# Designed miniproteins, single chains, continued (5), part 21

Each design is a single chain, and the fold is of that chain. pLDDT is the mean over its residues in the fold that is shown.

## One batch from the design tools (miniprotein)

Design m16746
Fold by ESMFold2-Fast:
Structure m16746 (fold): chain A 95 residues (1-95)
Amino acid sequence: GATLTDQLAEGLGLKVAPGEGLAKLRALAGEDLVQKYEQLAEEDKLAFHKREVELLGVTTAGLGNSNAAAVLALVESGKVPVETVRKVLENLKVD
């Protein structure tokens, strides 16, 4: 949800107000690329999961389609190192 993407954006060093995290991640990754992954997540979940493994080495299980799409777009854009994104995701999922 929005709260999880707020935490992800903060973990990447972005300043966000509650509910702004997804918008900030979309802006950083590029809107066209996020929309490409949102469409893939809705229309072909198997291809989406294959792309998660290719780009992240892990699935974004527990994130909504828009949040997962923004994460994949961010990694593919090359604006943030994949290892940085992976560490933030791991930190958010540790009990």
Scores: mean pLDDT 74

Design m16747
Fold by ESMFold2-Fast:
Structure m16747 (fold): chain A 72 residues (1-72)
Amino acid sequence: MKLLEEMKKRARELMEQGVRDQDIALLEEALRIAEEALRLAKKVGTPETIKEAEELVEEIRSALEEVKRKLA
């Protein structure tokens, strides 16, 4: 679905920017969008699409925790 792919792209772009800028707010926004994408994927997606969305959520969570640790 076009909307799901656009959400995944936006979440990834925000994650990349948040990691570069060490910006927790950008990473939290990326995570929020990725979780919405996962919710949509579970409702209308395929098993592969759901797995991709779950992997994106975990990737962003890992990045967020790493940046939080560095900014402590």
Scores: mean pLDDT 83

Design m16748
Fold by ESMFold2-Fast:
Formats: sequence, structure tokens, C-alpha cells
Structure m16748 (fold): chain A 71 residues (1-71)
Amino acid sequence: SKLREQGNEYALKGDKESELKLYEEATKEGDAESALQLGFGYAGMGDPEKSREYFEKARELGKGGPIDELV
């Protein structure tokens, strides 16, 4: 999603807070990749429980959507 692209830009700039905010918004809109990024982000911040929850969310979101021409 567009929100994930913006999150990636903040990651490149080292703005971790803005990065996580945008990934969380993208995740709420159903972006599995953003949920995956949040899982890694929380793991790196020492929050293994949130990390695990977002990895599970990424897996669920990735299985729930149609693939169509995106593959």
C-alpha cells in the first residue's frame, strides 16, 4: 500500500516512530507486509509479545486477500 511505501521512506531516514506509525496504519488497511515489518520492529525494540502478534497478523492478512494479477 501507499502507507507502507511512506513507512519505508521513514525507515531509510531513521525515523523509527514515523515508520512504525505508517506500518500500523497500513496493517489496519489489510497490508500483510506492513504487519510483518511491525513484527520485526517490535522484536528489535525488545517487545517479543507484540512482535509475535504482528507476525501472526501478517500471516492472516496475507492469506485473506485475493492474489489475481499481483502474482
Scores: mean pLDDT 74

Design m16749
Fold by ESMFold2-Fast:
Parts: sequence; C-alpha cells; structure tokens
Structure m16749 (fold): chain A 63 residues (1-63)
Amino acid sequence: SVLEAIKKAVDAIIAGNYDEAAEWAEKTGTPLGRQAAEAARNGDSKTALDYLAQLATEVERQR
C-alpha cells in the first residue's frame, strides 16, 4: 500500500539509509513520492520528510 511504502521510506530516512528511502518513496507511484526520493538522494532529509508527510495526509484524506 502507499501508506506502507511511506512508513518504510520514513523509517529508512531516520536510519540514514537514503538510497533505501528513495526506493520506497518511488514505490508509492506518486509525484510527491518521486519528489521525496529526489530529496533523499540529495541528502535533504527534511525536504524528503516534508514531501512524505504531505503524501500521507493526502492518502489518509482519501480513505
């Protein structure tokens, strides 16, 4: 699920595993997930987390 992919991306960022975080963010299949993946690859953990938080809010609103 998109929420599961977001959780795994966030967990990977917190652990400092930015490549793994980028893979999970891309697995969301969303534009926000792609932007989070790019930020994670650039070492911008704050921006990556901000995009993932926005995506989680939008996904939860749709459920």
Scores: mean pLDDT 84

Design m16750
Fold by ESMFold2-Fast:
Structure m16750 (fold): chain A 82 residues (1-82)
Amino acid sequence: MSELTREARRLILKAGAALSAGDYDKAIEYARKAAELAREAGDLRTLAQALAMLAEAYRAKGDEAKAAELEAEAAALEAEAA
């Protein structure tokens, strides 16, 4: 696994922890950074996980439109990675 993929996965875990704590802005920050690193690594599966986490954070903040867009992108990436 690349260092970029390892860091992206750590950030996804941090985003999940922030989401559970109700810190939605921190969850968005971590998930967005994870998505950037996953794109750089070319890891479609980790990118899909990061985008799904980002969607959860936006939904928690009440931004249903952004959440739906990100969920659709994540689902498309998961289908491509399978």
Scores: mean pLDDT 85

Design m16752
Fold by ESMFold2-Fast:
Structure m16752 (fold): chain A 68 residues (1-68)
Amino acid sequence: MLEELSVEELYELALEKIRNGELTAEELNEILLTIIRKVADNPDRELVLRVTARALRVIGEWIEKQLK
C-alpha cells in the first residue's frame, strides 16, 4: 500500500510507471497526496524544496506521456 512506502520509493514507483506508460491521473494524484501527507508530518524547508523539485519532475514526465 502507498502509505507503507518511503517518499523515495513513491517517486521511484511513479517514474517506473511513467516509463512503462502505465501511470494514470488517478494513480499520480494518489502518489502525490501520499508524499504530501508524509512531508506534512515533519516539515523541513530543505525536504520540502527537494520534494517539490522531484514532484515537478514526475508531473512533467507524466504530461509529456499524455501529449503523445
Scores: mean pLDDT 74

Design m16753
Fold by ESMFold2-Fast:
Structure m16753 (fold): chain A 71 residues (1-71)
Amino acid sequence: SEEEKKLKEKIKELEEEIKRLEEERKKLMEELKKAPKEEIPKLIGRILRLIGEIEELELEIKKLKEKIKKL
């Protein structure tokens, strides 16, 4: 159905957004390994924010997948 197609397209968009955030998180984790002690709290704060954003997007995907199951 068109509704299922739209939900699948939305899930795909959210999965791509998660991939981008995971790449940014990986980049920050590498920066953390090389960072001076003064920059560590700032980098940790950014990493924690990215983890939170990823978790929210994963929950949104789960909700969309449940909607598809009901169609």
Scores: mean pLDDT 87

Design m16754
Fold by ESMFold2-Fast:
Structure m16754 (fold): chain A 65 residues (1-65)
Amino acid sequence: KVEEIRKATQKLAEIQKELEKKYGKDFALEVTRDIARATLKLINEGKSADEAVEEAVKLAKERYG
């Protein structure tokens, strides 16, 4: 559980950095917060960090894309 949260946090930091380069800091922070919230919920439901981040990113793309 703690290990999956740690892995997810590292992936989220990378995603935020990529979004900052393309869309600026304010947008990156907003989108990354939504992805982080969804990711933590999915990990608590039993998904791995990889599965949770992938699903949360897909949801964010549908919402912001």
Scores: mean pLDDT 81

Design m16755
Fold by ESMFold2-Fast:
Structure m16755 (fold): chain A 82 residues (1-82)
Amino acid sequence: GKRAAELAREAERAARRGDLDKAIKLLVEAMSLLPSEKISEGIGLVLRAIGAVIDGELDGDPERAAEGIVEEARRLAELALE
């Protein structure tokens, strides 16, 4: 619960600093701490964040990539506290 939410918030902060690699690693760690009934939704959020990084790289828009990670990190933190 709380530790997964803390890691998701750390991922949001890393993304806002432009450290996208660290942000994704922290999101994966947060997802891994979710209870089994939430893992499938958590995987979906991580995959969306990775998709935002790929799209941002292809479009040359790292700010868009960071915004995508921030959005999914917030959703994962909320999921972790449900």
Scores: mean pLDDT 85

Design m16756
Fold by ESMFold2-Fast:
Structure m16756 (fold): chain A 89 residues (1-89)
Amino acid sequence: PLYKITLTVRFETPEQARAGAERLREWALSQPEVVGVEVLVDEAASTARIGVLVEASEEEAEKLAKELEEFARSLPGVLSVEVEVEKVS
């Protein structure tokens, strides 16, 4: 089955949001279950939104979401992280 993991990450600065977005993309692409990644940076809000499409079990998708959230919280200048997991097929 396919799951979509969406992270919304707020940063202190637009520069940190851009750098963080790139690190989040690289992390996601290193995972074997990941079949698609989309990243959007809102510089005015200093926010990065990442959508990760995974072909995995529900348990694997939940584990990946937790790992991605933990990674995001470790990035420089992170103020908040919101996570959503949705079954898409």
Scores: mean pLDDT 88

Design m16757
Fold by ESMFold2-Fast:
Structure m16757 (fold): chain A 56 residues (1-56)
Amino acid sequence: ALSLETQQRANRIANALLEGKLSPEEAIAELAALPGVGRETAERAVDGVLATKAAA
């Protein structure tokens, strides 16, 4: 399980991506750099955020 601090950092990155402050590539890089977050998890998370934004 990810730490609460890592979860909070991931949420801030996701919000920045939704607000257009980060590109998808930047969001993947920042998420992948978090402890316990794999590359595949980072890519899936960004895909989910972008799918939500596209549906809105």
Scores: mean pLDDT 78

Design m16758
Fold by ESMFold2-Fast:
Structure m16758 (fold): chain A 77 residues (1-77)
Amino acid sequence: MLHELLGKALEAAKKGYEAFKAGKYEEAIKHFEEAKAYLEELAKLLEKEGRFEQAEAARKAIEEAEELIKEAKEKLA
């Protein structure tokens, strides 16, 4: 479960970065929102298992995704 969620988050983030680099900001937002959703689920499961340091790392990745979503939205506005 945890490894699968991490893998899905990383795959979505990779697609988001590729789209962002290509100037496809709407696609980038979609992929970063998908990555954020997987990271949120991962962080909750890590907290449940008492793995708080890894959960904190996942939350920092969520913040990074939120900043990239914000930047992509600014490019579309």
Scores: mean pLDDT 85

Design m16759
Fold by ESMFold2-Fast:
Structure m16759 (fold): chain A 78 residues (1-78)
Amino acid sequence: TKERTEEIERLVREGRLEEAERLVRSQPKPTAKEYLTLGMGYLMHGRHERAIEWFEKALELDPNYEQARKLLEEAKRA
């Protein structure tokens, strides 16, 4: 739901990455935007390998997600 996506965004903004990840993983149908948001959170905190995982999941759901593709390349450069 919209409220759930907003909660994930808030947790990421607050640096509560493990809680945000648990919330995403608890969902039967996570969105590409939620995966992107989680990946961005990990990238900002220097967890490049975790960020890569989430950006790849975002692209699995939306192969044309330009922002996810660009961030994936950035994370791979470490």
Scores: mean pLDDT 84

Design m16760
Fold by ESMFold2-Fast:
Structure m16760 (fold): chain A 64 residues (1-64)
Amino acid sequence: VSEEELEREILRALGDMYAAIGDLLKSKGKYEEAAEMYKKAAELYKEAGDEKRAEEYRKKAEEL
């Protein structure tokens, strides 16, 4: 396994974590904090090469 592949997997896992925190904050009505978590998730997904999820969470952040 290449170092680049491991890095992408770690970045994607971190993105998943921030996305989950964003969902939790949104469920509690904390929309500004949820938007910040979604933005972090989108950036991490983009760095991981997951452009589809990056765009999805960028849009979620802007819709809050």
Scores: mean pLDDT 85

Design m16761
Fold by ESMFold2-Fast:
Structure m16761 (fold): chain A 118 residues (1-118)
Amino acid sequence: EVEKKIEEYKKRLKEDPNDAEAWFELGRAYLAQKKYDEAIEYYEKAIELDPSLRAEGLTNIGRAYYKQKKYDEAIKKYEEALKLDPKNKEAWLNLALVYLEKKDYKKADEALEKMKKL
């Protein structure tokens, strides 16, 4: 259950506030609970502590903005993630989904083509 995982990661962070994995997984758990602002905060903290998480973390932050219908913010985060990792199929797919919500079918198709060629 997500609530049990949240308690576990919060306990880990009380013992070690620099546990980047715990911040990242707490972000994932809050995203699953639709607590998007907290999820974004926790992902940003994880990225700050461990820059190797940037591409995945930015993709997840973009998804949180997308769920909040903050489409322009979501696009910016997906574009940042794709600049770091152009082969990130999830980021291309999510970028396409945002463009579909904005009814920008041309940009949605372009993103899907990029994903399919990977």
Scores: mean pLDDT 90

Design m16762
Fold by ESMFold2-Fast:
Structure m16762 (fold): chain A 84 residues (1-84)
Amino acid sequence: AEKEELRKKAEELAKEAVRYSEKAEEAEKEGNLEEAIEYYEKAIELLRKALELAKEAGDEGLATVLEQVLKKVEEKLAKLKKKL
């Protein structure tokens, strides 16, 4: 069904966002704050798209999880920008 396809795409984008978040954390640990910011911004873009697709799929559970993950990444980015 179309909703199942949207859900799978949302999960795929969320997985990609996690990979960018991990790269951002590695860059932050190395002191490369600008590179970490770029990776977190990419993760946020992917999470926002994943959240949109989860909502379109009517998957409230997935949407709630994605909103929580998005908030955590946005908080990390905000803290990192304060270090510049």
Scores: mean pLDDT 87

Design m16763
Fold by ESMFold2-Fast:
Structure m16763 (fold): chain A 55 residues (1-55)
Amino acid sequence: MSAAQREAERLTLEGARALAAGDPERALALAERALELAPDHVGARALRETALALL
């Protein structure tokens, strides 16, 4: 993976932890940052959709 894809994956995992901690606003921000780096990242897209559903 490129450096951008690795960073997007890291941000997506951090966002998933934010959701588990009950912070969908933080999860959304992290998912959007991940999608700026990798717009087609499946995990980041799923995270953004889940966070939006909880807001």
Scores: mean pLDDT 84

Design m16764
Fold by ESMFold2-Fast:
Structure m16764 (fold): chain A 86 residues (1-86)
Amino acid sequence: SEQSLLRQKLANTITAARLAVVAAEIGLENPNISKQEVEDAIKTAKGLAEEARKLAEQIPDYRNEDMALVEEIEKRIKELEEKLKA
């Protein structure tokens, strides 16, 4: 069903966004990773988080739990952007 496809796409998008956030967090602590690579990972995470939010809003039975995961990702992205400008 269309709902099943949306649920699968949401799960994959959340996973991808979380991986991008983790990559950026690790990159900030690693002196061998350039600032540009961290910035690129943050940009990727932001795009994926925006897509995940839009998908979660379309899934009535799961949207509150999925939105909590998206909000966690968005918070971590903001923390990364704060650290990057410091």
Scores: mean pLDDT 84

Design m16765
Fold by ESMFold2-Fast:
Structure m16765 (fold): chain A 70 residues (1-70)
Amino acid sequence: MAQELAEQARATLENLDALVEQYVPGASEAEIEEVRELIREAEAAARAGRLEEARRHAARAQELLARAQA
């Protein structure tokens, strides 16, 4: 179960990383860097088995991406 949650978090992070690279020409460099930092932190938390922290970081990255594209 925990491994399945870690896989879900990692898939989300991979999708977010692809979106940042493909779709953020209008976002500031600071916003892009903040999203990338959150993705890195979520991946590190997932590898450490801290799945709730990984989810929080991933959710925050999604929120910032959505805001940057608005």
Scores: mean pLDDT 68

Design m16766
Fold by ESMFold2-Fast:
Structure m16766 (fold): chain A 70 residues (1-70)
Amino acid sequence: KKIEDLKNYAEKKINELKKMGAPDVLIELFKKAVENTIKAFEEGKITYEQALKNIDTAYNTVKKTIERIK
C-alpha cells in the first residue's frame, strides 16, 4: 500500500510538471528518479519519509530546470 501511495504521489507530481510545460526528457528523468526511490524503499534502504523527500527533491530539480530554460 505504501508503494502505491508513493506511485500516486509521483503521478500527481508528473501531472504538475506537464502542466508547467516540462519537456518529455525532463519527465523521463523524474520518472527514473522515482523508480530508483521506490526500489530503495522496497529494499529497505530508505524510510517512507526519505522516499517522499527524494521525490520532492527530484520534482524541485526539474521545476528549477524548467525555470532556467524559460
Scores: mean pLDDT 83

Design m16767
Fold by ESMFold2-Fast:
Formats: sequence, structure tokens, C-alpha cells
Structure m16767 (fold): chain A 60 residues (1-60)
Amino acid sequence: LEEELRRKEEERKKELEREIELGVKMVELAVKLTVERKSPVVDEKKIAELEAQLDKLAAE
């Protein structure tokens, strides 16, 4: 009983960690994109790369 409950908690924790990791990565990319857009010298190529990465993660 104790072992089965622990295994279920571990599996649930791993699934939650995966979702949190994906969310954190998306937020990090959004922050980087905002910083690049606010830069005094706008690098459009870098902005396009960050947008492509964010779209890829959102498509998952």
C-alpha cells in the first residue's frame, strides 16, 4: 500500500515537472523576445529565431 502510493506520487510528480519545465521554457523565451524587442539595436534575425522557438514549444 505504502509503496504503491509512493510510486503514484513519483509518477504524478514527474508529469507535473514536465509541464512546469515546458511552461518555464516558454516564459523564458517570451522574456528574451521582449528584451530583444526593447533593445536600442533591434536584431530582427534573433527576434525571428526566438519567435520560431516559442511557436515550436507552443505547438507541443
Scores: mean pLDDT 76

Design m16768
Fold by ESMFold2-Fast:
Structure m16768 (fold): chain A 71 residues (1-71)
Amino acid sequence: MAADLFAEGSRALEAGDYEKAIALYEEAVRLSTDPALRAGALFGLAEAYEKMGDLKKAQKYREQARKAAEE
């Protein structure tokens, strides 16, 4: 379930496993029809990429997350 993937992604991010967090959040975004959960997963992707130093991807996902949260 998308919510379970989001929760696992958040745990991976907290543990510093950014690659695992990215994979889990990407799957949560793909499976989720809930705008709030999709926005949360997109913010998680932005944070994970920012921690890895990929600022361009972090900015892209933050923009997507804002749009998802507004709808």
Scores: mean pLDDT 83

Design m16769
Fold by ESMFold2-Fast:
Structure m16769 (fold): chain A 59 residues (1-59)
Amino acid sequence: MLEEAEKLKKEIDEIIKGYSRKKVNSTPEEQKKLDEEVRKKMKEINEKALQLDETFRAL
């Protein structure tokens, strides 16, 4: 469980780094797609964090 929390944190860091790198070389249209992709990934990470919390509580 703690290892999964660490993985989520690293995924967030990778998303931020990837977003910054792509954004500087992107058109406004590509930037909008990147913003939507980051939003979706952040939502998925948040849902996983909530599921981990519920699973931990069930123990």
Scores: mean pLDDT 73

Design m16770
Fold by ESMFold2-Fast:
Structure m16770 (fold): chain A 60 residues (1-60)
Amino acid sequence: SEAHLQTLQELGEKLLSGEISVEEAVEEARKRGIDVSELAAAKSAAEAFQAIARKVEELR
């Protein structure tokens, strides 16, 4: 859970800064065993960031 939290926070920051695409964030999260259903449904970087923020909140 802590490793997943850290990964999600890093992905959220990179999405917000434009360093990665939504597709890259989905792929990285999948590789780490994180449920990405909500993230994969995102149609913009802003929606993807919100999906990540909600997942981080759920894991706390």
Scores: mean pLDDT 77

Design m16771
Fold by ESMFold2-Fast:
Structure m16771 (fold): chain A 87 residues (1-87)
Amino acid sequence: SEEAEKLDREGSILYRQGKYEEAIKKYEEALSIAKEEDKPYILANLARALLELGKYEEAIEYAKKALEIDPNNALAKRVLKEAEEKL
């Protein structure tokens, strides 16, 4: 999962630049090669980028997927709450 971590890092750099759609593509690439135990943080990052784009229903879906694997993921909990408040 070194390659998945690298792709997630690239996505996070794009996210910080406000390039949310490009960040999502990198996070999706990371998810496609990630081990199950590594997926929660990538799913949470993907959900956060979707939230920034106003894609609230999709953000909720990915945040819930992250929480199914890691119920304690703080970012996923935050994204879920914020996205539900926007609907």
Scores: mean pLDDT 91

Design m16772
Fold by ESMFold2-Fast:
Structure m16772 (fold): chain A 73 residues (1-73)
Amino acid sequence: MELSEEQVDKFIEDAEKAVEYLEKHPDPELVRQTIARLEGLYEFALPHVKDPELRERLEKAVEEALERLRSLL
């Protein structure tokens, strides 16, 4: 299984939207669930991203999203 640029961009977009929603509507339980889900999806997805530039974009976006989510706890 290989992830396309479109699939990675959608992953990043979905993650950013989830973070923005939770920053506006803080719910500690939903934040914890979103962190766990994002970490799981990221660990699954990362080995399937073969383009180094695309991989770097995904890693940076996920790291920033997780930092923002953890700041809400």
Scores: mean pLDDT 82

Design m16773
Fold by ESMFold2-Fast:
Structure m16773 (fold): chain A 66 residues (1-66)
Amino acid sequence: DDAALEEAYARSRRGIEIGAARAATFTDAQKEQARADAAAGKPEGRAMVGILEMPGMLERLRRAEA
């Protein structure tokens, strides 16, 4: 029960960590392009904006874990 939940949490946390690292590699121009693409309804833009939100999610997770 709890072990399965902990494994699911750890897997999700690793995904967020990877996404946060990827977000850190984006230039300001790439971030602006991603937001513009998302606003235009492009799936690629929406996916990139999701990645750009991951650093904030990781910080919240680390804060909750502390």
Scores: mean pLDDT 79

Design m16774
Fold by ESMFold2-Fast:
Structure m16774 (fold): chain A 56 residues (1-56)
Amino acid sequence: MSIEEVSDILEKKGYTEEAEQIRNSSKEEAIEILRELLRKLGASDESIDEAIETIK
């Protein structure tokens, strides 16, 4: 899954600010934004790491 696809999914789910930040960030910055968002939504660190590896 590309970082653009992740951004589109987040915007569709109402995370418009996070989606815009991801689109305007470097790949490394976008990964950190996504990691913090997933943690805030209650995802485990293991699940977050697996999701990030899919985008890498």
Scores: mean pLDDT 77

Design m16775
Fold by ESMFold2-Fast:
Structure m16775 (fold): chain A 77 residues (1-77)
Amino acid sequence: MSVGELAGRLVDEALRGGLSRAQAAHIVGTAVGLALEGASPEEVGERARRLALEYGMSEEDAERVGRLAAELARAIR
């Protein structure tokens, strides 16, 4: 998938998990920023997962957000 398609999927998953559009955008922006700075996909995924949990997503939903963020990071690198 393209970077844009993965970013879109990440936004959709965050919204499905009950996050606001601003919170979803913050997770995507954080994932993209960390990947561009050379963070590993695992580090990007873990940061996105923790942000999702802090925003009130369930552990299962946060894990899916983390996995998508890691995929996004791999596509950017």
Scores: mean pLDDT 86

Design m16776
Fold by ESMFold2-Fast:
Parts: C-alpha cells; structure tokens; sequence
Structure m16776 (fold): chain A 58 residues (1-58)
C-alpha cells in the first residue's frame, strides 16, 4: 500500500491486540503505551486510549 491512511484502521486493530497481550503478560500501562507508539506509530494519546479501552475489556 502506497498510502498509510488505508492501514490506519488496521494499525488500531493490531495495536488493540498487542495491548491485550501485553496486559496479560503483566506489562504496565506505561510500557504498553511506549511499545504501541514504537511499533504502530501511534501518538501517546492514541496508545493511551487503546490501553484504557482494553483494560475495560480485561
């Protein structure tokens, strides 16, 4: 894909999955946010919101 905007939704989906895995591994919110930012190019705010979302689901 030449445009990254097409994969923004896919990045969010993968980031949610990653956050769930990291939470199950006992990683802290801070570590999860940092990893999501590095792997998926998310802003700190977006990564934090994903973590908040999956914490409510776990």
Amino acid sequence: MTEVSLKDGKKAEKAIKEAIELLKEGKSRKEIIDELMRKYGLSRKEASEIVDFVEGGL
Scores: mean pLDDT 73

Design m16777
Fold by ESMFold2-Fast:
Structure m16777 (fold): chain A 70 residues (1-70)
Amino acid sequence: LSDEELELAYKATKAFIEGDLETALELGKQLGKLLGREVNNVEEAEKLLADLAVRSEKMLAAMLKAQSEI
Protein backbone atom coordinates (compact mmCIF):
# COMPACT_ATOMS: atom_id res chain seq x y z
CA LEU A 1 0.00 0.00 0.00
CA SER A 2 1.19 3.51 -0.88
CA ASP A 3 1.17 6.58 1.38
CA GLU A 4 -1.42 8.10 -1.01
CA GLU A 5 -3.77 5.11 -0.47
CA LEU A 6 -3.34 5.35 3.33
CA GLU A 7 -3.98 9.13 3.27
CA LEU A 8 -7.17 8.66 1.19
CA ALA A 9 -8.44 5.95 3.59
CA TYR A 10 -7.73 8.26 6.57
CA LYS A 11 -9.53 11.23 4.95
CA ALA A 12 -12.49 9.13 3.75
CA THR A 13 -12.92 7.66 7.25
CA LYS A 14 -12.88 11.19 8.75
CA ALA A 15 -15.51 12.34 6.23
CA PHE A 16 -17.77 9.38 7.13
CA ILE A 17 -17.45 10.09 10.88
CA GLU A 18 -18.24 13.79 10.32
CA GLY A 19 -21.29 12.89 8.18
CA ASP A 20 -19.80 14.48 5.03
CA LEU A 21 -21.02 11.72 2.71
CA GLU A 22 -20.29 13.67 -0.50
CA THR A 23 -16.59 14.04 0.42
CA ALA A 24 -16.49 10.43 1.69
CA LEU A 25 -17.82 9.18 -1.68
CA GLU A 26 -15.35 11.33 -3.69
CA LEU A 27 -12.37 10.11 -1.61
CA GLY A 28 -13.69 6.52 -1.78
CA LYS A 29 -13.86 6.77 -5.59
CA GLN A 30 -10.24 8.03 -5.70
CA LEU A 31 -9.06 5.22 -3.41
CA GLY A 32 -11.05 2.67 -5.46
CA LYS A 33 -9.36 3.84 -8.68
CA LEU A 34 -5.89 3.35 -7.15
CA LEU A 35 -6.84 -0.17 -5.96
CA GLY A 36 -8.67 -1.24 -9.16
CA ARG A 37 -12.08 -1.32 -7.46
CA GLU A 38 -15.27 0.41 -8.65
CA VAL A 39 -17.03 2.73 -6.19
CA ASN A 40 -20.34 4.18 -7.42
CA ASN A 41 -22.10 5.12 -4.19
CA VAL A 42 -21.63 5.77 -0.45
CA GLU A 43 -22.44 2.15 0.52
CA GLU A 44 -19.73 0.82 -1.83
CA ALA A 45 -17.22 3.35 -0.42
CA GLU A 46 -18.06 2.17 3.12
CA LYS A 47 -17.71 -1.50 2.07
CA LEU A 48 -14.31 -0.75 0.48
CA LEU A 49 -13.02 0.85 3.71
CA ALA A 50 -14.39 -2.05 5.81
CA ASP A 51 -12.76 -4.67 3.53
CA LEU A 52 -9.42 -2.80 3.60
CA ALA A 53 -9.51 -2.58 7.43
CA VAL A 54 -9.90 -6.39 7.61
CA ARG A 55 -7.20 -7.12 5.00
CA SER A 56 -4.51 -4.56 5.94
CA GLU A 57 -3.08 -3.64 9.35
CA LYS A 58 -1.76 -0.35 7.86
CA MET A 59 -5.24 0.57 6.56
CA LEU A 60 -6.81 -0.30 9.92
CA ALA A 61 -4.22 1.91 11.69
CA ALA A 62 -4.98 4.86 9.36
CA MET A 63 -8.74 4.50 9.95
CA LEU A 64 -8.33 4.21 13.74
CA LYS A 65 -6.16 7.36 13.68
CA ALA A 66 -9.05 9.19 11.94
CA GLN A 67 -11.49 8.01 14.64
CA SER A 68 -9.15 9.05 17.50
CA GLU A 69 -8.88 12.63 16.10
CA ILE A 70 -12.66 13.20 16.09
Scores: mean pLDDT 83

Design m16778
Fold by ESMFold2-Fast:
Structure m16778 (fold): chain A 90 residues (1-90)
Amino acid sequence: DERQLEAARLHLEGEEAYRAGDYETAARHYRRALELDPENVGSLRNLGLVLAKLGRLEEAIEYLKKARDLAEKRGDRETAEELERQIEKL
């Protein structure tokens, strides 16, 4: 699906911006990726972490909880437990 490939590209651009410390640009790329692939656990997690870096803690927790719940639903217990630990540290 071309939409899924575009979402993956935007996710990678978000990761590049995050590594550069450009959290505003990272957040924009992850938000666009989620418009195309709204249940992507990686993009939900990374958006939450970026929002925490920006001090937007309530939004950060919402996205991290959504990522955790999706990981649990998919049987990915390890990812869900890691996301729970990340939420607890905020």
Scores: mean pLDDT 90

Design m16779
Fold by ESMFold2-Fast:
Structure m16779 (fold): chain A 85 residues (1-85)
Amino acid sequence: SLERARELIKKSKEYFFKDKDVSKAASLLSAAGILISAAGIEGADEKEIKELKVLYYKTLSDMYKALGDDKQAKYYAEKAKELES
């Protein structure tokens, strides 16, 4: 569900920024991405899917920035911005 995707993104951020567990954070964020994609295929609310995609890409951008991968951070920040337009 989309509620589960939101919770997985939240937990991913906690593992990444508090616990410094990059592998666990990546696994949870990947699972969130799969749930968002599945919800789109299943015809869930388009506005809620868009809001979660923005959150997902912003979270990826923040994580890549923290890892020093400025190219990937910028790529995902731009994806989030395009969805907000």
Scores: mean pLDDT 86

Design m16780
Fold by ESMFold2-Fast:
Structure m16780 (fold): chain A 69 residues (1-69)
Amino acid sequence: MTPEELLAEAALAHAGSTDGTVTPEQAIAFLRELGLSEQQAREIVERLTKADGTVDARELARAVLEYFK
């Protein structure tokens, strides 16, 4: 299992999601638990939010890994 897969599963578990996506609010909450500020979390989530208003857990995981390089 890759670090991306582990973080994606953690985000889904944190949100209580069953469909591989989280809401923007759930994504912000997850990023804040990881130590990001609300502003940093919001900026990341705004970039990742799809046309349907959801955030893909795997894309969220990739953004986290890029942030903590």
Scores: mean pLDDT 82

Design m16781
Fold by ESMFold2-Fast:
Structure m16781 (fold): chain A 79 residues (1-79)
Amino acid sequence: SGVDRLSPLERRILLLLAERGPLTAAEIARALGVSRPTVRRALRRLEALGLVARDPRTGLWSLTEDGRATAERLRAAEA
């Protein structure tokens, strides 16, 4: 599954969005201590996988239904 091939940053983004709700790329970058271009690249990959969606009006990124299910599985696997 494409989900099992997530990078460490992609996993951290999914978990962050599950815990804090919708965030901008800038807020995610600040929270994770990673550059905005790096976060935007990871978000585009997650969007292509159907795990996150962006509101073009607000710039907020949120988990899809599949994204929420994936974050829950990742949280369980990390104990």
Scores: mean pLDDT 84

Design m16782
Fold by ESMFold2-Fast:
Structure m16782 (fold): chain A 86 residues (1-86)
Amino acid sequence: MKKGVEAYKKKDYESAIKYFEEWLKENPDSPLVPVAYKLLGEAYYKLKDYEKAIEYYKKAAELAKEEFPNVAKEAEANLKKAEKEL
């Protein structure tokens, strides 16, 4: 997770995506999975891959609804923003 966040902060969105996907593969049962999906959506959004951003924001919102309502709301807001770019 930390490597992906650091890459994102450096605007290396391609590396951020790689590290978040790797982290998700290694940590499929983590309570932070919705956060990782939201961050993947944000990285794809920065690369202007709005279709992929929408896909990951939907996954983040759905998984976060019960345990992390603030993460779900943020993912839903980002989803609507990405949909306007299509």
Scores: mean pLDDT 82

Design m16783
Fold by ESMFold2-Fast:
Structure m16783 (fold): chain A 69 residues (1-69)
Amino acid sequence: ELPPAELLLTMARGYIAQKRFEDAIALAEKLAEQGRVEEALEVLREVARLSTDPAIRERALELIRRLEE
């Protein structure tokens, strides 16, 4: 069973605090799949803001563009 959206959001914030940005992005994708688009965007924007890796930042920004349209 998929975890509830509130747990996924909490886990994603935990991964961001640990600098595990790829894991946070994966949870944001699961949040979006569950229709929790606003929470997914919150996670992705935080990853884009805090990540120093250009590839991770670009991936987060591309997902944000896809979800906002």
Scores: mean pLDDT 82

